# Designed miniproteins, single chains, continued (3): the designs that were tried, part 6

Each design is a single chain, and the fold is of that chain. pLDDT is the mean over its residues in the fold that is shown.

## One batch from the design tools (miniprotein)

Design m8176
Fold by ESMFold2-Fast:
Structure m8176 (fold): chain A 90 residues (1-90)
Amino acid sequence: MSDIDKLLDETLENPTEEKLRELGRLIGERFAPKLKESGLVFSFVAQKGSSKLTITVEMLDAEKRRVRVTIRYVDEATGKELEVEVEIEA
């Protein structure tokens, strides 16, 4: 969790596609073992100032621990938007 929390804060302050993809991978790996049923979807939002990350985790196959993580970054002050999608098996 601490590594994810650090990367989350760094991404909110200086977003790159590479940071979003790495954050997606780490979140997917962490949550895949906790999602016990295919088709489960959850999302959460992390916000700092004008910067917002929306993270959606979808369990595609619970037995294979295959998850899809979609991360969308929006900065309302600058209009900057980034979106990445990561699929992993944990």
Scores: mean pLDDT 79

Design m8177
Fold by ESMFold2-Fast:
Structure m8177 (fold): chain A 67 residues (1-67)
Amino acid sequence: DQLQQELQRKLQEQLEQLRKQQAEVDRELGREMREMEARGAGVDELIRLALQRNEQLLAELARLQAE
């Protein structure tokens, strides 16, 4: 069914965007970790924020997959 194929394509595009957002968070976290590696303490807040965002992205991903 062409409609199902189109929905699958849209889902893949949404997944790709979510992955890009996740990669961006990972990239920012990695940069801050490198800058604060010697100190360590400042990275904890970024890790918590990254985990919260990741949890949100996973929830959105699950919703799209359920479609």
Scores: mean pLDDT 70

Design m8178
Fold by ESMFold2-Fast:
Structure m8178 (fold): chain A 74 residues (1-74)
Amino acid sequence: SKAIQARYLAILARRYVKEGNTEEAKRYADLAFKYAVEAKDPLGLRQVARVYEELGDTEKAEEARKTAEEIIKS
């Protein structure tokens, strides 16, 4: 399931953030974002937004949160 994959990748990205591995964290966060969008998974998108926020990528974090809200409203 793309939703399960997205959530797992977001957890993995968060782990890399905590380890100080910004490049891997960004790579896995980007993949998690893609899968969460494909799955229309608002929970996955919110988890991805938190990872982007921790990486300082405010624009990507806002995009993920906005996409999650649009899925919930539809």
Scores: mean pLDDT 87

Design m8179
Fold by ESMFold2-Fast:
Structure m8179 (fold): chain A 83 residues (1-83)
Amino acid sequence: MPSEVELRAAVVMVAAASAKAIGDPLADRVLDVAQRALDLRNERAVRLAEEAYKALLKGDYEEAEKLIKEAEAENARAEAARA
């Protein structure tokens, strides 16, 4: 059975794919950070991706970009910890 992190990442990815279908400019970045967080099993990055998607739904692109950058940083930190 998938972990809670995997399930949460899948929900974010499906939601972001829906946003991409309507032309949301940051949807690809949300999908990318959610997929990388899933690969790394980085629970914090998945939560940040969820919050970024919620910001996109509100049209708050500044907050969404900030949260995407935080998720990218958490993924980079998780990768560094494995090296």
Scores: mean pLDDT 75

Design m8180
Fold by ESMFold2-Fast:
Structure m8180 (fold): chain A 62 residues (1-62)
Amino acid sequence: LTTYDNLINLYIAIGRLDDAEKALAESERIFEENKASLSTEQYVAGRLSIIGAREDIRLARS
């Protein structure tokens, strides 16, 4: 998640919003595939990161 979060933020900063959305979708897919092995703290942190990135992309498109 941290690596994808940094990549998504970079894409947003340089205006590559479609690439940011693609990276977010891949990050979320990997996260959900591995959620059963995550602690509650890790799961909550991961969901907040995904929600934040999605909101950043939405705001950047506005």
Scores: mean pLDDT 80

Design m8181
Fold by ESMFold2-Fast:
Structure m8181 (fold): chain A 60 residues (1-60)
Amino acid sequence: SLEEIRARFEKLRKEALEKYKDKPEWVQLAILSVIDGAEALAELLLERGKKIDWKTLGIR
């Protein structure tokens, strides 16, 4: 569901910020931008009734 996608990506953003907290700010912003793009793609796939491939999106 859309709620599950949003919850999963919110958790992923929090985990990424903790994992990369010692990296330069631009690296953190770049990672968040990739996550935001992956969330948009996942929402688009759900809207089109397509299967979400979490492995292809790099999300385990």
Scores: mean pLDDT 76

Design m8182
Fold by ESMFold2-Fast:
Structure m8182 (fold): chain A 91 residues (1-91)
Amino acid sequence: MEAEKLREEAERINKEAMEKAEELIKQGKFEEALEVALEGTRRVTELLIEAARIEGKPEEAAQIEADLAAREAALPASLERWKENVKRYLE
């Protein structure tokens, strides 16, 4: 089923992005780690929205889109806090 394949792809992308971001954090590459995490989250969300649409769940798709928009609106404050937390982790 197409929706199932999209969810499997989202799970794979999420795992790879998390592993890469964690490795970059261990190397002190904070900006690169943040970029990888943000791109991974964006791609995962896009696949989940498409999967919900394919399954005929427009309400679920709309909710995922709204959640993404809310996260992007809060992003500047979240990014600054994330940088502080990562620096503390490596100290």
Scores: mean pLDDT 75

Design m8183
Fold by ESMFold2-Fast:
Structure m8183 (fold): chain A 55 residues (1-55)
Amino acid sequence: AELSPEVKAERKRLSDEIGIQALLLAFAVVFKEPQDVIEARQQKLDQLEQQFQEV
């Protein structure tokens, strides 16, 4: 079945946010941010990936 425009928009939003958060996580690792900050970004990315799978 074809996805509704609203579902397609939500999937694109989540995909874009995942990309942004992944880039921010990569920079946090490269610039040696505190471990708590890195872990918080990893958790946020995992949550977004889970939401993407549910849409």
Scores: mean pLDDT 80

Design m8184
Fold by ESMFold2-Fast:
Structure m8184 (fold): chain A 94 residues (1-94)
Amino acid sequence: SEEQLLEEEKVHLKEAIALLKQALEEGVDTAEVVEKAFNIKVSELDTETLQKVLEQAELILEEIDEGKLTLEELSLKRGELNQFIATQGKVLPE
């Protein structure tokens, strides 16, 4: 169901947000964190860009919690976030 798929995406976003927050606090490899959180392989991502990714992910999660997003709108916003990450980082082939 759409409700179940939205709940699954909410869980995934919460896990991604937790990883991003830990990376920002501990100063770990930002590229590794992005791969774990979003399944996107980049060569490098700066701390400022990682902070912007965190802010965008938190906004999407808030909109899901408030019932403001359809599954289609969520897919679009996730696609935009992934495109932002890919644009700011140098995407590595596989």
Scores: mean pLDDT 77

Design m8185
Fold by ESMFold2-Fast:
Structure m8185 (fold): chain A 68 residues (1-68)
Amino acid sequence: MIEIDESLSDDEVLLKLQEYLGEVRREHPDIPLSDLLKVVNETLDLIDQGKPKSEVVKTFEERVKELL
């Protein structure tokens, strides 16, 4: 689970998402990189739309779980 609160900067949130993505790739090497990049791009769009950080992280985790 990614630990985040609304006091984190956008850069700190992105670093946590990157760390989580790295762990997913290590544990599930069979997931295509292209599918993971799709989830990353969707997450960046949510950040650009000004969605709350908690919603961004939750959506990212749920989208990644759909690939499992």
Scores: mean pLDDT 76

Design m8186
Fold by ESMFold2-Fast:
Structure m8186 (fold): chain A 100 residues (1-100)
Amino acid sequence: TLSREEREELQKLVDEISDLLGKIFEALEAGDLEKAKKYLEELLKKLDELSAFLRSKGKTELAEEVDKFKEEIEKLFNDESLSIEEIQKKVSELLLKVLS
C-alpha cells in the first residue's frame, strides 16, 4: 500500500500526463503536428518518471503497461505514413484501450 505522500506524488504525475495528453489531442485537432510532437516529448519524459516511480514501489506490472503505452504512442507519431487525422484516431483508440 502506498503512503499518503506517495499517493500524492502519483496523483501529480497522473494529472501532468493527463494534461499533456489533452494538449496533444488539441494540437492534433488544430492540425499542428509539430506542436503535438513537442507535447509528446514532454509526455514521454513524464511516462518515464511514472514507470520509474511504479518500479520503485514494486508495481512492476503497471510500470510495464506504462512502458508499452509509451512505445505505442511514440511509434504512432514516428510513422510518417499516417495523416494527422489517422494519428488522432489511433491515439484515441490507444487511450480507450488503456482506460478499459
Scores: mean pLDDT 82

Design m8187
Fold by ESMFold2-Fast:
Structure m8187 (fold): chain A 81 residues (1-81)
Amino acid sequence: MPSKELVEKAREVLREEARILAEELGTDALPSEETLERLAEEVAAAFEAGLAGKLSREEYQALARRVVEELRAAIEAAAAE
């Protein structure tokens, strides 16, 4: 498991990004806290793997793009009700 501190920091960043993205999409809907926690754990784990030399910068950037796409999809799903 990634460090609790790193997961908390990732969660804060993702929550801020989700708010900005929701505003761009013209909605007040946000991803669930469960979705934010899951994505934060994925981001934190990838960062730890990168620091350990087990994940390339290119692989990390690809994961970051996927996470943003998942945030967008979660916001759209929440907005659709």
Scores: mean pLDDT 78

Design m8188
Fold by ESMFold2-Fast:
Structure m8188 (fold): chain A 93 residues (1-93)
Amino acid sequence: SELLERAKEAQRRLEEVIERIKRELFPGEAENVSNTELLEELEARREAGDLAAQRVLLELAREAAEIALELGILEEEAEATLARVAEEEARLA
């Protein structure tokens, strides 16, 4: 039960970050944008060379990886993701 409560709190934290990003990218429309639509739009913008969209995707990847490590799941994948995020952030600096 403790693991499930920690997972619920982790989901809440991730949802807060996602909702903030939706409000920033889709002002006035955030409530009408699904998480899938947000990710598809961010990926499309990144592929078009939008560095701001790339930074947002890196922020989401970092948050998801940190949550996975805190919950003790997907640890190897999460560590690899954090290393990739750090490398990509360094290239954007």
Scores: mean pLDDT 82

Design m8189
Fold by ESMFold2-Fast:
Structure m8189 (fold): chain A 71 residues (1-71)
Amino acid sequence: MSTTYAFPTQLQLDKIDQYRKEGEQGGKKLEQLAKDLDRSRDISERDKSNLDGIDKLIQRARDAYDDVKKS
């Protein structure tokens, strides 16, 4: 059973950018988004083609969270 799920990379990138602009409130959303992406990665182990995209999104969300936290 291999239904391929097209991970919405652009939608997630837009969310990360939006949350980063929200500052302190966005920081909490970025932390939650990174956790949700980590869970999605674990669930998607069978969809290897999507893992690289998820890993990049997790890294971007964490980088944005760190930037907000430093501010």
Scores: mean pLDDT 67

Design m8190
Fold by ESMFold2-Fast:
Structure m8190 (fold): chain A 77 residues (1-77)
Amino acid sequence: SDANIQEAIASLERDVELAKEIAEKLGTPIAKEIYQVIEETARQLIAALEARDFDSAREILAQTQERLKKLLEEEAA
C-alpha cells in the first residue's frame, strides 16, 4: 500500500542520516565507504519503491548486502 511505501521511504531516510552521523563520528575511511554504499543504496531503493518495483528493490538490497560484506572482509584483512 502507499502508506507502507511512504513509511519505508521515511525509514530509509532516517537510516541514511544515522549512517552519516556514525561515519562522521568515526572518521575512518571504512566508515565513510560504508556510508557511501548506504546512501547510494537508499537513493536506488527510494526510486524503486516510488516506481512500485519491488523486484528491483529486493535485488538492490541483496547487492548492497554483498557489497557491505566485501568491505568488512577487506577491512579485516
Scores: mean pLDDT 84

Design m8191
Fold by ESMFold2-Fast:
Structure m8191 (fold): chain A 59 residues (1-59)
Amino acid sequence: MPSQEEVSAAARAHPEGVRAALVAAGLSEDTARRAVDLASAGQLPPGEVGRLLRGVAGA
């Protein structure tokens, strides 16, 4: 699984790609956008959203 820094770097480099992948994984657009904003700020959401972000960044 990628580190929090790797997740943040991916969200900053490819915000639309990460958002689209989260929506494809089953998140709403609003939840995916909020998750990308948090990851870009260096924060990981807890639980399922944080796990999905790590999966997307590792792909």
Scores: mean pLDDT 77

Design m8192
Fold by ESMFold2-Fast:
Structure m8192 (fold): chain A 89 residues (1-89)
Amino acid sequence: KEKELKKLEEEMKKNLKKYYELKESDPDKAAEYALKAYVAYAKKLALEEGLDPEEVEAEIAKILAKNEPKLKEEKTRQVLDKLAEEMEK
């Protein structure tokens, strides 16, 4: 659905913009926005490929929950930085 793709793209761009705006002043908040942008990006890709975007979101949530005890704030921020770069290019 073209409207859904547009909304996901807008959500991704809005969250990426906030990520870059807050990256230096509030890195924890920036990481939160980077994650939101990535979820929107992954859902958009899933929808474009004919996959269920809700299932992709659920899988991402499972991965984060499973790895959260081993992911420190600094490591999570670095991973999200790389994902933000991927979404830009």
Scores: mean pLDDT 71

Design m8193
Fold by ESMFold2-Fast:
Formats: C-alpha cells, structure tokens, sequence
Structure m8193 (fold): chain A 60 residues (1-60)
C-alpha cells in the first residue's frame, strides 16, 4: 500500500469512527495499531505517520 493510500484510509477510518474529542485524546500509537491490523503488509511506522497526518488535517 502506498503512503497516499494509507493516509486516505487513515482519514476515512478516523472520520467514520472518531469524534473530535477522540482525535485530541486517543494516542496516535493506539490508532496506528488499529490501522496496521486492517492493512496487512504495512509497517507500524507508516501507519503511525498516516494517522498523525490524518489527525492533523481533521483537527485543522
């Protein structure tokens, strides 16, 4: 999965399942673990960066 595809998936996942309060309070590492489990073959570092990018955009 490309970085762009992983970021798009992270954004979709967070938009559907996380409130603004969740985006501010839930650790990015926890969200990255969920994303990694849904994307076999991605590494944790890529998932963590995707979650951080998506969260920053959604909180903007």
Amino acid sequence: MSKEELEALARDLLAKNASREDLETVPAERLAQVLESLTPGSDFAAALEAVRAAREELLA
Scores: mean pLDDT 76

Design m8194
Fold by ESMFold2-Fast:
Structure m8194 (fold): chain A 115 residues (1-115)
Amino acid sequence: SPDELLREAIRLLREALEVALEAIDELRKKGKISQEEADRLKADLTRLVDETIETLRNALAGKASIEDAVGSLERVLVVLEGLLRRSRIAGASKDTIDRLERLVRRLREIIDALR
């Protein structure tokens, strides 16, 4: 059901934030981004995830459309796909890449199922 997909998406978004913050730290440790860029990316991603979770909760409560939920999830997907690409180019650990690839795949599956 759409409601079960939205609840799964909320759980996935929390996991995605944790993994993405770790990936950003790995980019910083590899000298691919500055500390200032890492801090900005973490703050922007945290805000985007929190706003997306609020949109999904509003959709579950009948206060937002499924279209609004899909649009918010697609914005997170774009950021995660960008981070995955940057992590691959930077030679991030196999664990980081595999975890990001799984999250991108699962998020895409939820978005496609909600369409």
Scores: mean pLDDT 90

Design m8195
Fold by ESMFold2-Fast:
Structure m8195 (fold): chain A 90 residues (1-90)
Amino acid sequence: MEEALEIGRRMREELERMDKLIEEGAPEEELEKANEELRKVGAEIKPPIQEWLDNDDEEKLIALILGILDWPDTEENREKARKLIEEAKA
């Protein structure tokens, strides 16, 4: 749970940083730096996420989605996350 939530938070932080830089019209150098960090995080998280998908670790996948989307841990949001997991497996 904690590992998946932390991975989701890291991905969210890098995505939010990129979105903010784009919206604010940041210099190309800052955009390139943010893009490199986003790619690096993506490469790090791919193996554990694939393992969780292969092992049907629903709890970790739900925590990951809640972390990425910054959704509060509510039954409604867990249900939405579960639907996203089903779509990813299909």
Scores: mean pLDDT 76

Design m8196
Fold by ESMFold2-Fast:
Structure m8196 (fold): chain A 64 residues (1-64)
Amino acid sequence: SELEEALATVRAYVEAAIETARKENGVTDISYEISREGDKIVLKATINGKTYTYLLTPEEALAL
């Protein structure tokens, strides 16, 4: 399904972003959660104790 492909795309994007943060900024205190709310993807990332929430549609996620 498009939603499953979108979830896989978001996961790959997040993993790449974490690798970049580790390499460029030496950041090791990173955690994330990917969840679903209806047909939307919710990404919550906690970096150095600060939490950021991103809301994506499957179409937006597949464009990453």
Scores: mean pLDDT 78

Design m8197
Fold by ESMFold2-Fast:
Structure m8197 (fold): chain A 92 residues (1-92)
Amino acid sequence: MEAEREEARRRAEEARERALEQLKKVSGINPALGEKSIKALEEADLEEQPRVIAEAGQDAIVYGLATGSEEMIELGREMMEEARRMEELLKR
């Protein structure tokens, strides 16, 4: 159980790193949105990070739909998937 918990946390950290890379790409398209979300993620505890990433993903999707940016919609969907993965891993 303890070793499984450590591996789950490590995998959650890997999902966080992937979400951070996606947020850096969001910053390339909308710096204000990306910078806000990166700061929120850096300030969040591990248990809060899935929510922050999910909110950033939702914001990216909304921006992409409003502007016709398929890249932002895709980045937002990927962030939502990473948030879901982290939440599942941290559920234990």
Scores: mean pLDDT 82

Design m8198
Fold by ESMFold2-Fast:
Parts: sequence; structure tokens; C-alpha cells
Structure m8198 (fold): chain A 83 residues (1-83)
Amino acid sequence: DEVDRLLAESEALLEQARNLEDKAKEYQEMFQETQEWMREASPEAQKKLQEIADILKANYDYLNKSKETLRRRAQELLEAARA
């Protein structure tokens, strides 16, 4: 059934979005930990930790955007199934 297929695809996308949300939380925690390490770090280490923090933030932002894209696609499939 086409409706069952669309509902299954929507649910799969929502599960992927949940996995991305979990990964985003891990990156947020790593970012906070990196900021904590910077308090005791040498100036050279602080520069490297800042680069790491920037990468972690970029990954966090990317995962959140990807999550929203998947949720939007899931909603479109759900609406198509209801039509």
C-alpha cells in the first residue's frame, strides 16, 4: 500500500532525525568539555582547543540543520499519506 510505504518512510526519517539529535548532544557536551580544558591550558594548547571547539560547534550546527531537514521531509511524506 502506497500509504503504508509513505508512513514507513516518514517514521524512518524521524528515527534518523532522533539519531542526529543524539549526536548533536554529544558534540555539545564535547564543546563544553573543551571549554573547561581551555581554562588550564597553555596558550599553544588554547589555540588548538579553540580550533577543536570551532569544529565541534560546526558539527553541532550541521547536525541540527540536517535533523530539521529530515523532520520536514518526514512531515511532507506524512501529509502526502493523509491526502
Scores: mean pLDDT 87

Design m8199
Fold by ESMFold2-Fast:
Structure m8199 (fold): chain A 71 residues (1-71)
Amino acid sequence: LLAKLKSPKTAARVNAAIEILEKKDKQYINEAVAILKSYPSDSFKFNVAGVLNKDYPELKEYARKLLDGIE
């Protein structure tokens, strides 16, 4: 998992970040959000934030951070 977060492949980093959010791993959650926020697809970020708000209401603050600066 940690090695995937440091991967040069964007898809591997994004997948690892999603896995961290699903596991609610507090140690890496801020790094996961930063990786997802750096991804250049606004539609992807909206979809991820929607899933977090619907299925993981305890992570709604991270959904807000993910969409911060996207208007």
Scores: mean pLDDT 70

Design m8200
Fold by ESMFold2-Fast:
Structure m8200 (fold): chain A 74 residues (1-74)
Amino acid sequence: SERDELVEAQEMAAKVVRVAKEKGLLEEGKRFAIQLVNKFSKGEITLEEFKQKLIDFLVEKLGLSREEAEKILK
């Protein structure tokens, strides 16, 4: 259901915020997560696009490999 997908999105976003905190980028990570969850909840992006944008943030902003980013979101 859309509600179950929103919960999954929020859980994945929380994992990204945790990594951002460890990297000293907590406020940037929170702002990104809030904006992305809001876009998803409004139906502006799909769950697949949401996951991809979280992976891109982990790789490009937090310095993780794509493999590590994918493991975090599982």
Scores: mean pLDDT 87

Design m8201
Fold by ESMFold2-Fast:
Structure m8201 (fold): chain A 65 residues (1-65)
Amino acid sequence: SPEARDAAARAAFDEKIAEYEKQGQTELSEALRAVRDGDTTATVTPEQREKILEEVREIQAALDA
């Protein structure tokens, strides 16, 4: 169901956010949180943007498997 897919996506984002927070990568965890919440006003570096897109692609691939 769409609700189950949305819940799975949010859980995957939350897991990645927690992992980056544990590693002390506060900027990446905050950028992922902004993407999860649909916040387009967050300032990100090109490197952070690339990493975020990689994580989003990975999550989408897992949900479509």
Scores: mean pLDDT 76

Design m8202
Fold by ESMFold2-Fast:
Structure m8202 (fold): chain A 59 residues (1-59)
Amino acid sequence: MMEAIKKLTEELVKLGLSEKDAETIAKAASASSPQERLKILKENGLTDKEASDLLSQAS
């Protein structure tokens, strides 16, 4: 559970987000349904491909 948030945070930082923003987004996404996770990631500047790839790697 915490490892999924940590991994997602690291991937978001790699995509150019700050650690603070990445952690906030990762926590929100991890607490949401799969459809909501995609929406949250896309709303924060990720493409459909990037969001889908992150969720498949973090699950």
Scores: mean pLDDT 73

Design m8203
Fold by ESMFold2-Fast:
Order: C-alpha cells, then structure tokens, then sequence
Structure m8203 (fold): chain A 74 residues (1-74)
C-alpha cells in the first residue's frame, strides 16, 4: 500500500470510529446499528482506496451520507 493510500485508510478509520461514538452518544442510536454504520464506512472507503478513487472529500461524503441515513431511520 502506498503512503497516500495508508493516509486515506487511517482517515477513514478515524472518521468511522468518531461517527460510531457520535451516533451512540449524541443521536441515541443503538450500539449494534452504530457499529454497522462504522463498518460500512470503512468497507466503502477501502473499496474506493483499492480502486484508486478515494479522496478525503469522497471519504467525508461516505461518512456524512452514512450518518444521515442512520439518523433518519432512528
């Protein structure tokens, strides 16, 4: 993995973990649902990184979309 790909992966993991915590603590989302959202963010980000399509902006779009979809359902 390149240094750039590793940096993007580290960003995705950090943002996903932060989002899991926010969903539980601020949005009152069940822990199981918040964990699934975190794993989806990481998985989708990893897919884009592997395809050479990942940017910090695209990772943030994944995070924000996952948050909105999770909060709207709960």
Amino acid sequence: MSAEQQELLDLAIERAIEMERELIEKENVPESVARETMLRIIAESMRLIAAGQATPEKIEEIVEKAKKETVEKH
Scores: mean pLDDT 84

Design m8204
Fold by ESMFold2-Fast:
Structure m8204 (fold): chain A 117 residues (1-117)
Amino acid sequence: GPTARLRALLEGEKEAREMLENASPEDRVKVYETLLKKAASDLKKAKEGDREAFYRAVGILDVIGKDLGYPLVTGEEVKRFVLVGPLTDEDIELVKKYMEEIAKRLGLNPEEVLKDV
């Protein structure tokens, strides 16, 4: 339900914030890469039926996107994902495309980051 989705989102946000707060400036891109690979793993789990994993991935990506000045979705779209549901294949593809764009902006190989999604 919406409560479980919100908890998963907040768990992803917390993990991303903690990793970024503990990152030196020199290690920041490596931390983004680690978080993107974690979000990709959660997105793969979402495709395999773990719907809460989708919201953990969205939480991670929301923090990365805000830190980079390129947010995944508006506040209204976050409410749609968490409160309105259901999770669709189109929602998964939207998140995957956003991850590809973030990887490219960071100078990372999107195919390597997303190889299992």
Scores: mean pLDDT 80

Design m8205
Fold by ESMFold2-Fast:
Structure m8205 (fold): chain A 107 residues (1-107)
Amino acid sequence: SLLDEVVELLNEIAEVLESTGTDRAKAYAAAVRHAARIFSERLKKLIEEGKTDEAIEVLKNLKAFVDRITREVLADPDVPAETKARIRELSEKVKEKIDQLIEELKS
């Protein structure tokens, strides 16, 4: 499902950040893993219950969270340039999948 693809991409972002080995990068990764779990649980329930408008708002909040974490990572001088490039790439992919899921739910 698109939701499973979003969760997989979020977990990949966390793995990339964990591989950096800094305490701050590990903290970003923990926040991303926590978000993936909480948002996936809430979204599955809202979608199953037919609460489409609420699910769309949760997805918009997830997208805003991804943007915030990405900005923090890109501003961190201790994160390698290659890691920043990979996080930017993955964050764009996850936001694209979120937008696809929003459009599917509107249909």
Scores: mean pLDDT 89

Design m8206
Fold by ESMFold2-Fast:
Structure m8206 (fold): chain A 65 residues (1-65)
Amino acid sequence: KSIAVLTYVIELPDGRLLVVAVVSITENGKIVGTGHAEEVLPGDASKEEVVEAAKKVLEEALKQA
């Protein structure tokens, strides 16, 4: 059993930040669970705000998986 986690931030065309988390759980070479969550932040969001948003979306994605 393995868990793959991808968390990333992209800048939207209007300068806002999209924070994304994707989780995949694999067992015996098959995906048995997936989760996905997103949050949009202002483009001037602090590093601390981005970290808290990343934690929140990761926790939400993990709950789905």
Scores: mean pLDDT 83

Design m8207
Fold by ESMFold2-Fast:
Structure m8207 (fold): chain A 80 residues (1-80)
Amino acid sequence: SMELEERLERLRREGLRLKREYEQASKDTSREGVLRATGLAVRLIGVQTELWLIAKKAKKNGDEKLAKKAEEALKELGGK
């Protein structure tokens, strides 16, 4: 559905932002840097979980195009 596609695009953008911030924060080995990186990792896991649920729902509904988009977003966030 269009609503799921819009949600997927918002989650993809948020996840990519969180991934970038996590990679930057991970270079800081201070207590503050470690805490920031941990918080970003938890939020990124949340985004990945919601994308996985969208992929699962899309497959159940026979929406192969949406399922593939969600899986591609997950791959982008999980790394190559």
Scores: mean pLDDT 85

Design m8208
Fold by ESMFold2-Fast:
Structure m8208 (fold): chain A 56 residues (1-56)
Amino acid sequence: SQYYILNSKDIQLVVRAPSQEQAFLILKQLFPQAPEEYLRKESEFYYKLGLLDKQS
């Protein structure tokens, strides 16, 4: 499982998920009114930051 850090305008969330795809689904459940494109960019951003790095 990996940790995903979400920085919204008013909140910072830390989400634990087994994969980036599962993190996206959790984000969609937490923010059902948010555009899918926005949630996809957020998860990709954290992946590039190494926050979704491999287990080691």
Scores: mean pLDDT 58

Design m8209
Fold by ESMFold2-Fast:
Structure m8209 (fold): chain A 115 residues (1-115)
Amino acid sequence: SKAERAAEGAEKAARGAREAAEAAIRGGGDPVYGSAAGMSAAGASGSALLARRSGEPELAKKHAEDAALSARAAADSALLGGKSAGTEEAKKLAEEGARKAEEGAEKAREAAEEA
């Protein structure tokens, strides 16, 4: 269904957001950015759960859009965390995590447009 497609997109955004948060934490930069990325990832996961449970295309679409916003916030926080760590390893991890969060957010947006 269209609701199921939106939920799948939201779940991809949540997965990407979690990878961004993990990258920020593993990089060992300022813990405020790891904490912020983690909170955003939790928000994306919550939105994904609501999208899955909605059973209605328009409501699932709104939750997928919220998951995309939270995933982008996690990406931004992870990139700041990577910069704060001051190492090439941490920057690379943060960029990879942020890329996955952005890819998930884009898939959530695409799924929402099809709903």
Scores: mean pLDDT 89

Design m8210
Fold by ESMFold2-Fast:
Structure m8210 (fold): chain A 84 residues (1-84)
Amino acid sequence: MSPLEEYAREQAREAEEAAKKYKELSKNLTKENLPEAIGLKLRAIGSAWGAWLAYRKTGSEEAREALERAVAALKEAGINTELP
């Protein structure tokens, strides 16, 4: 596995974790947890973009699968964003 393929997998994992935490916080948004929820949403989006960049650079199946996992995690959490 190349460093970029590993990077894509790590970014997909980060996106999944951040999106999952965001989804849980979004069930009970309060003034106290709103900054954390926003931070998690931005982290999930940024990590999905990282996986997309790695896929664009490598064209590999492994990076593509990582990107698909990241996108699925965002959609499951209700994070509406479009990757390029």
Scores: mean pLDDT 82

Design m8211
Fold by ESMFold2-Fast:
Structure m8211 (fold): chain A 84 residues (1-84)
Amino acid sequence: SHPPLSEIIINSTEELKEVFSLYDTNKDGKLSYEEVRKMFEELFGVTPSDEELDRLDLNGDGVISFEEFLRWFEERTGIKGLIP
């Protein structure tokens, strides 16, 4: 079983970025929708919907940047102060 997001020990933007980078194999700072779903499913036990990913993709480029991922993570976990 995957733990819910609130049970993940992420204390800083740096730690969250390291998690993101595990799925960013080409180091371009972006993940496809499929890579984001896989990451969240494997690590957090949640699968974001296409609608959630579309709302997260503020640039409309069809991929999720680290900034967009970080915003979603804060909103879903209710954790404030991880980023300015």
Scores: mean pLDDT 66

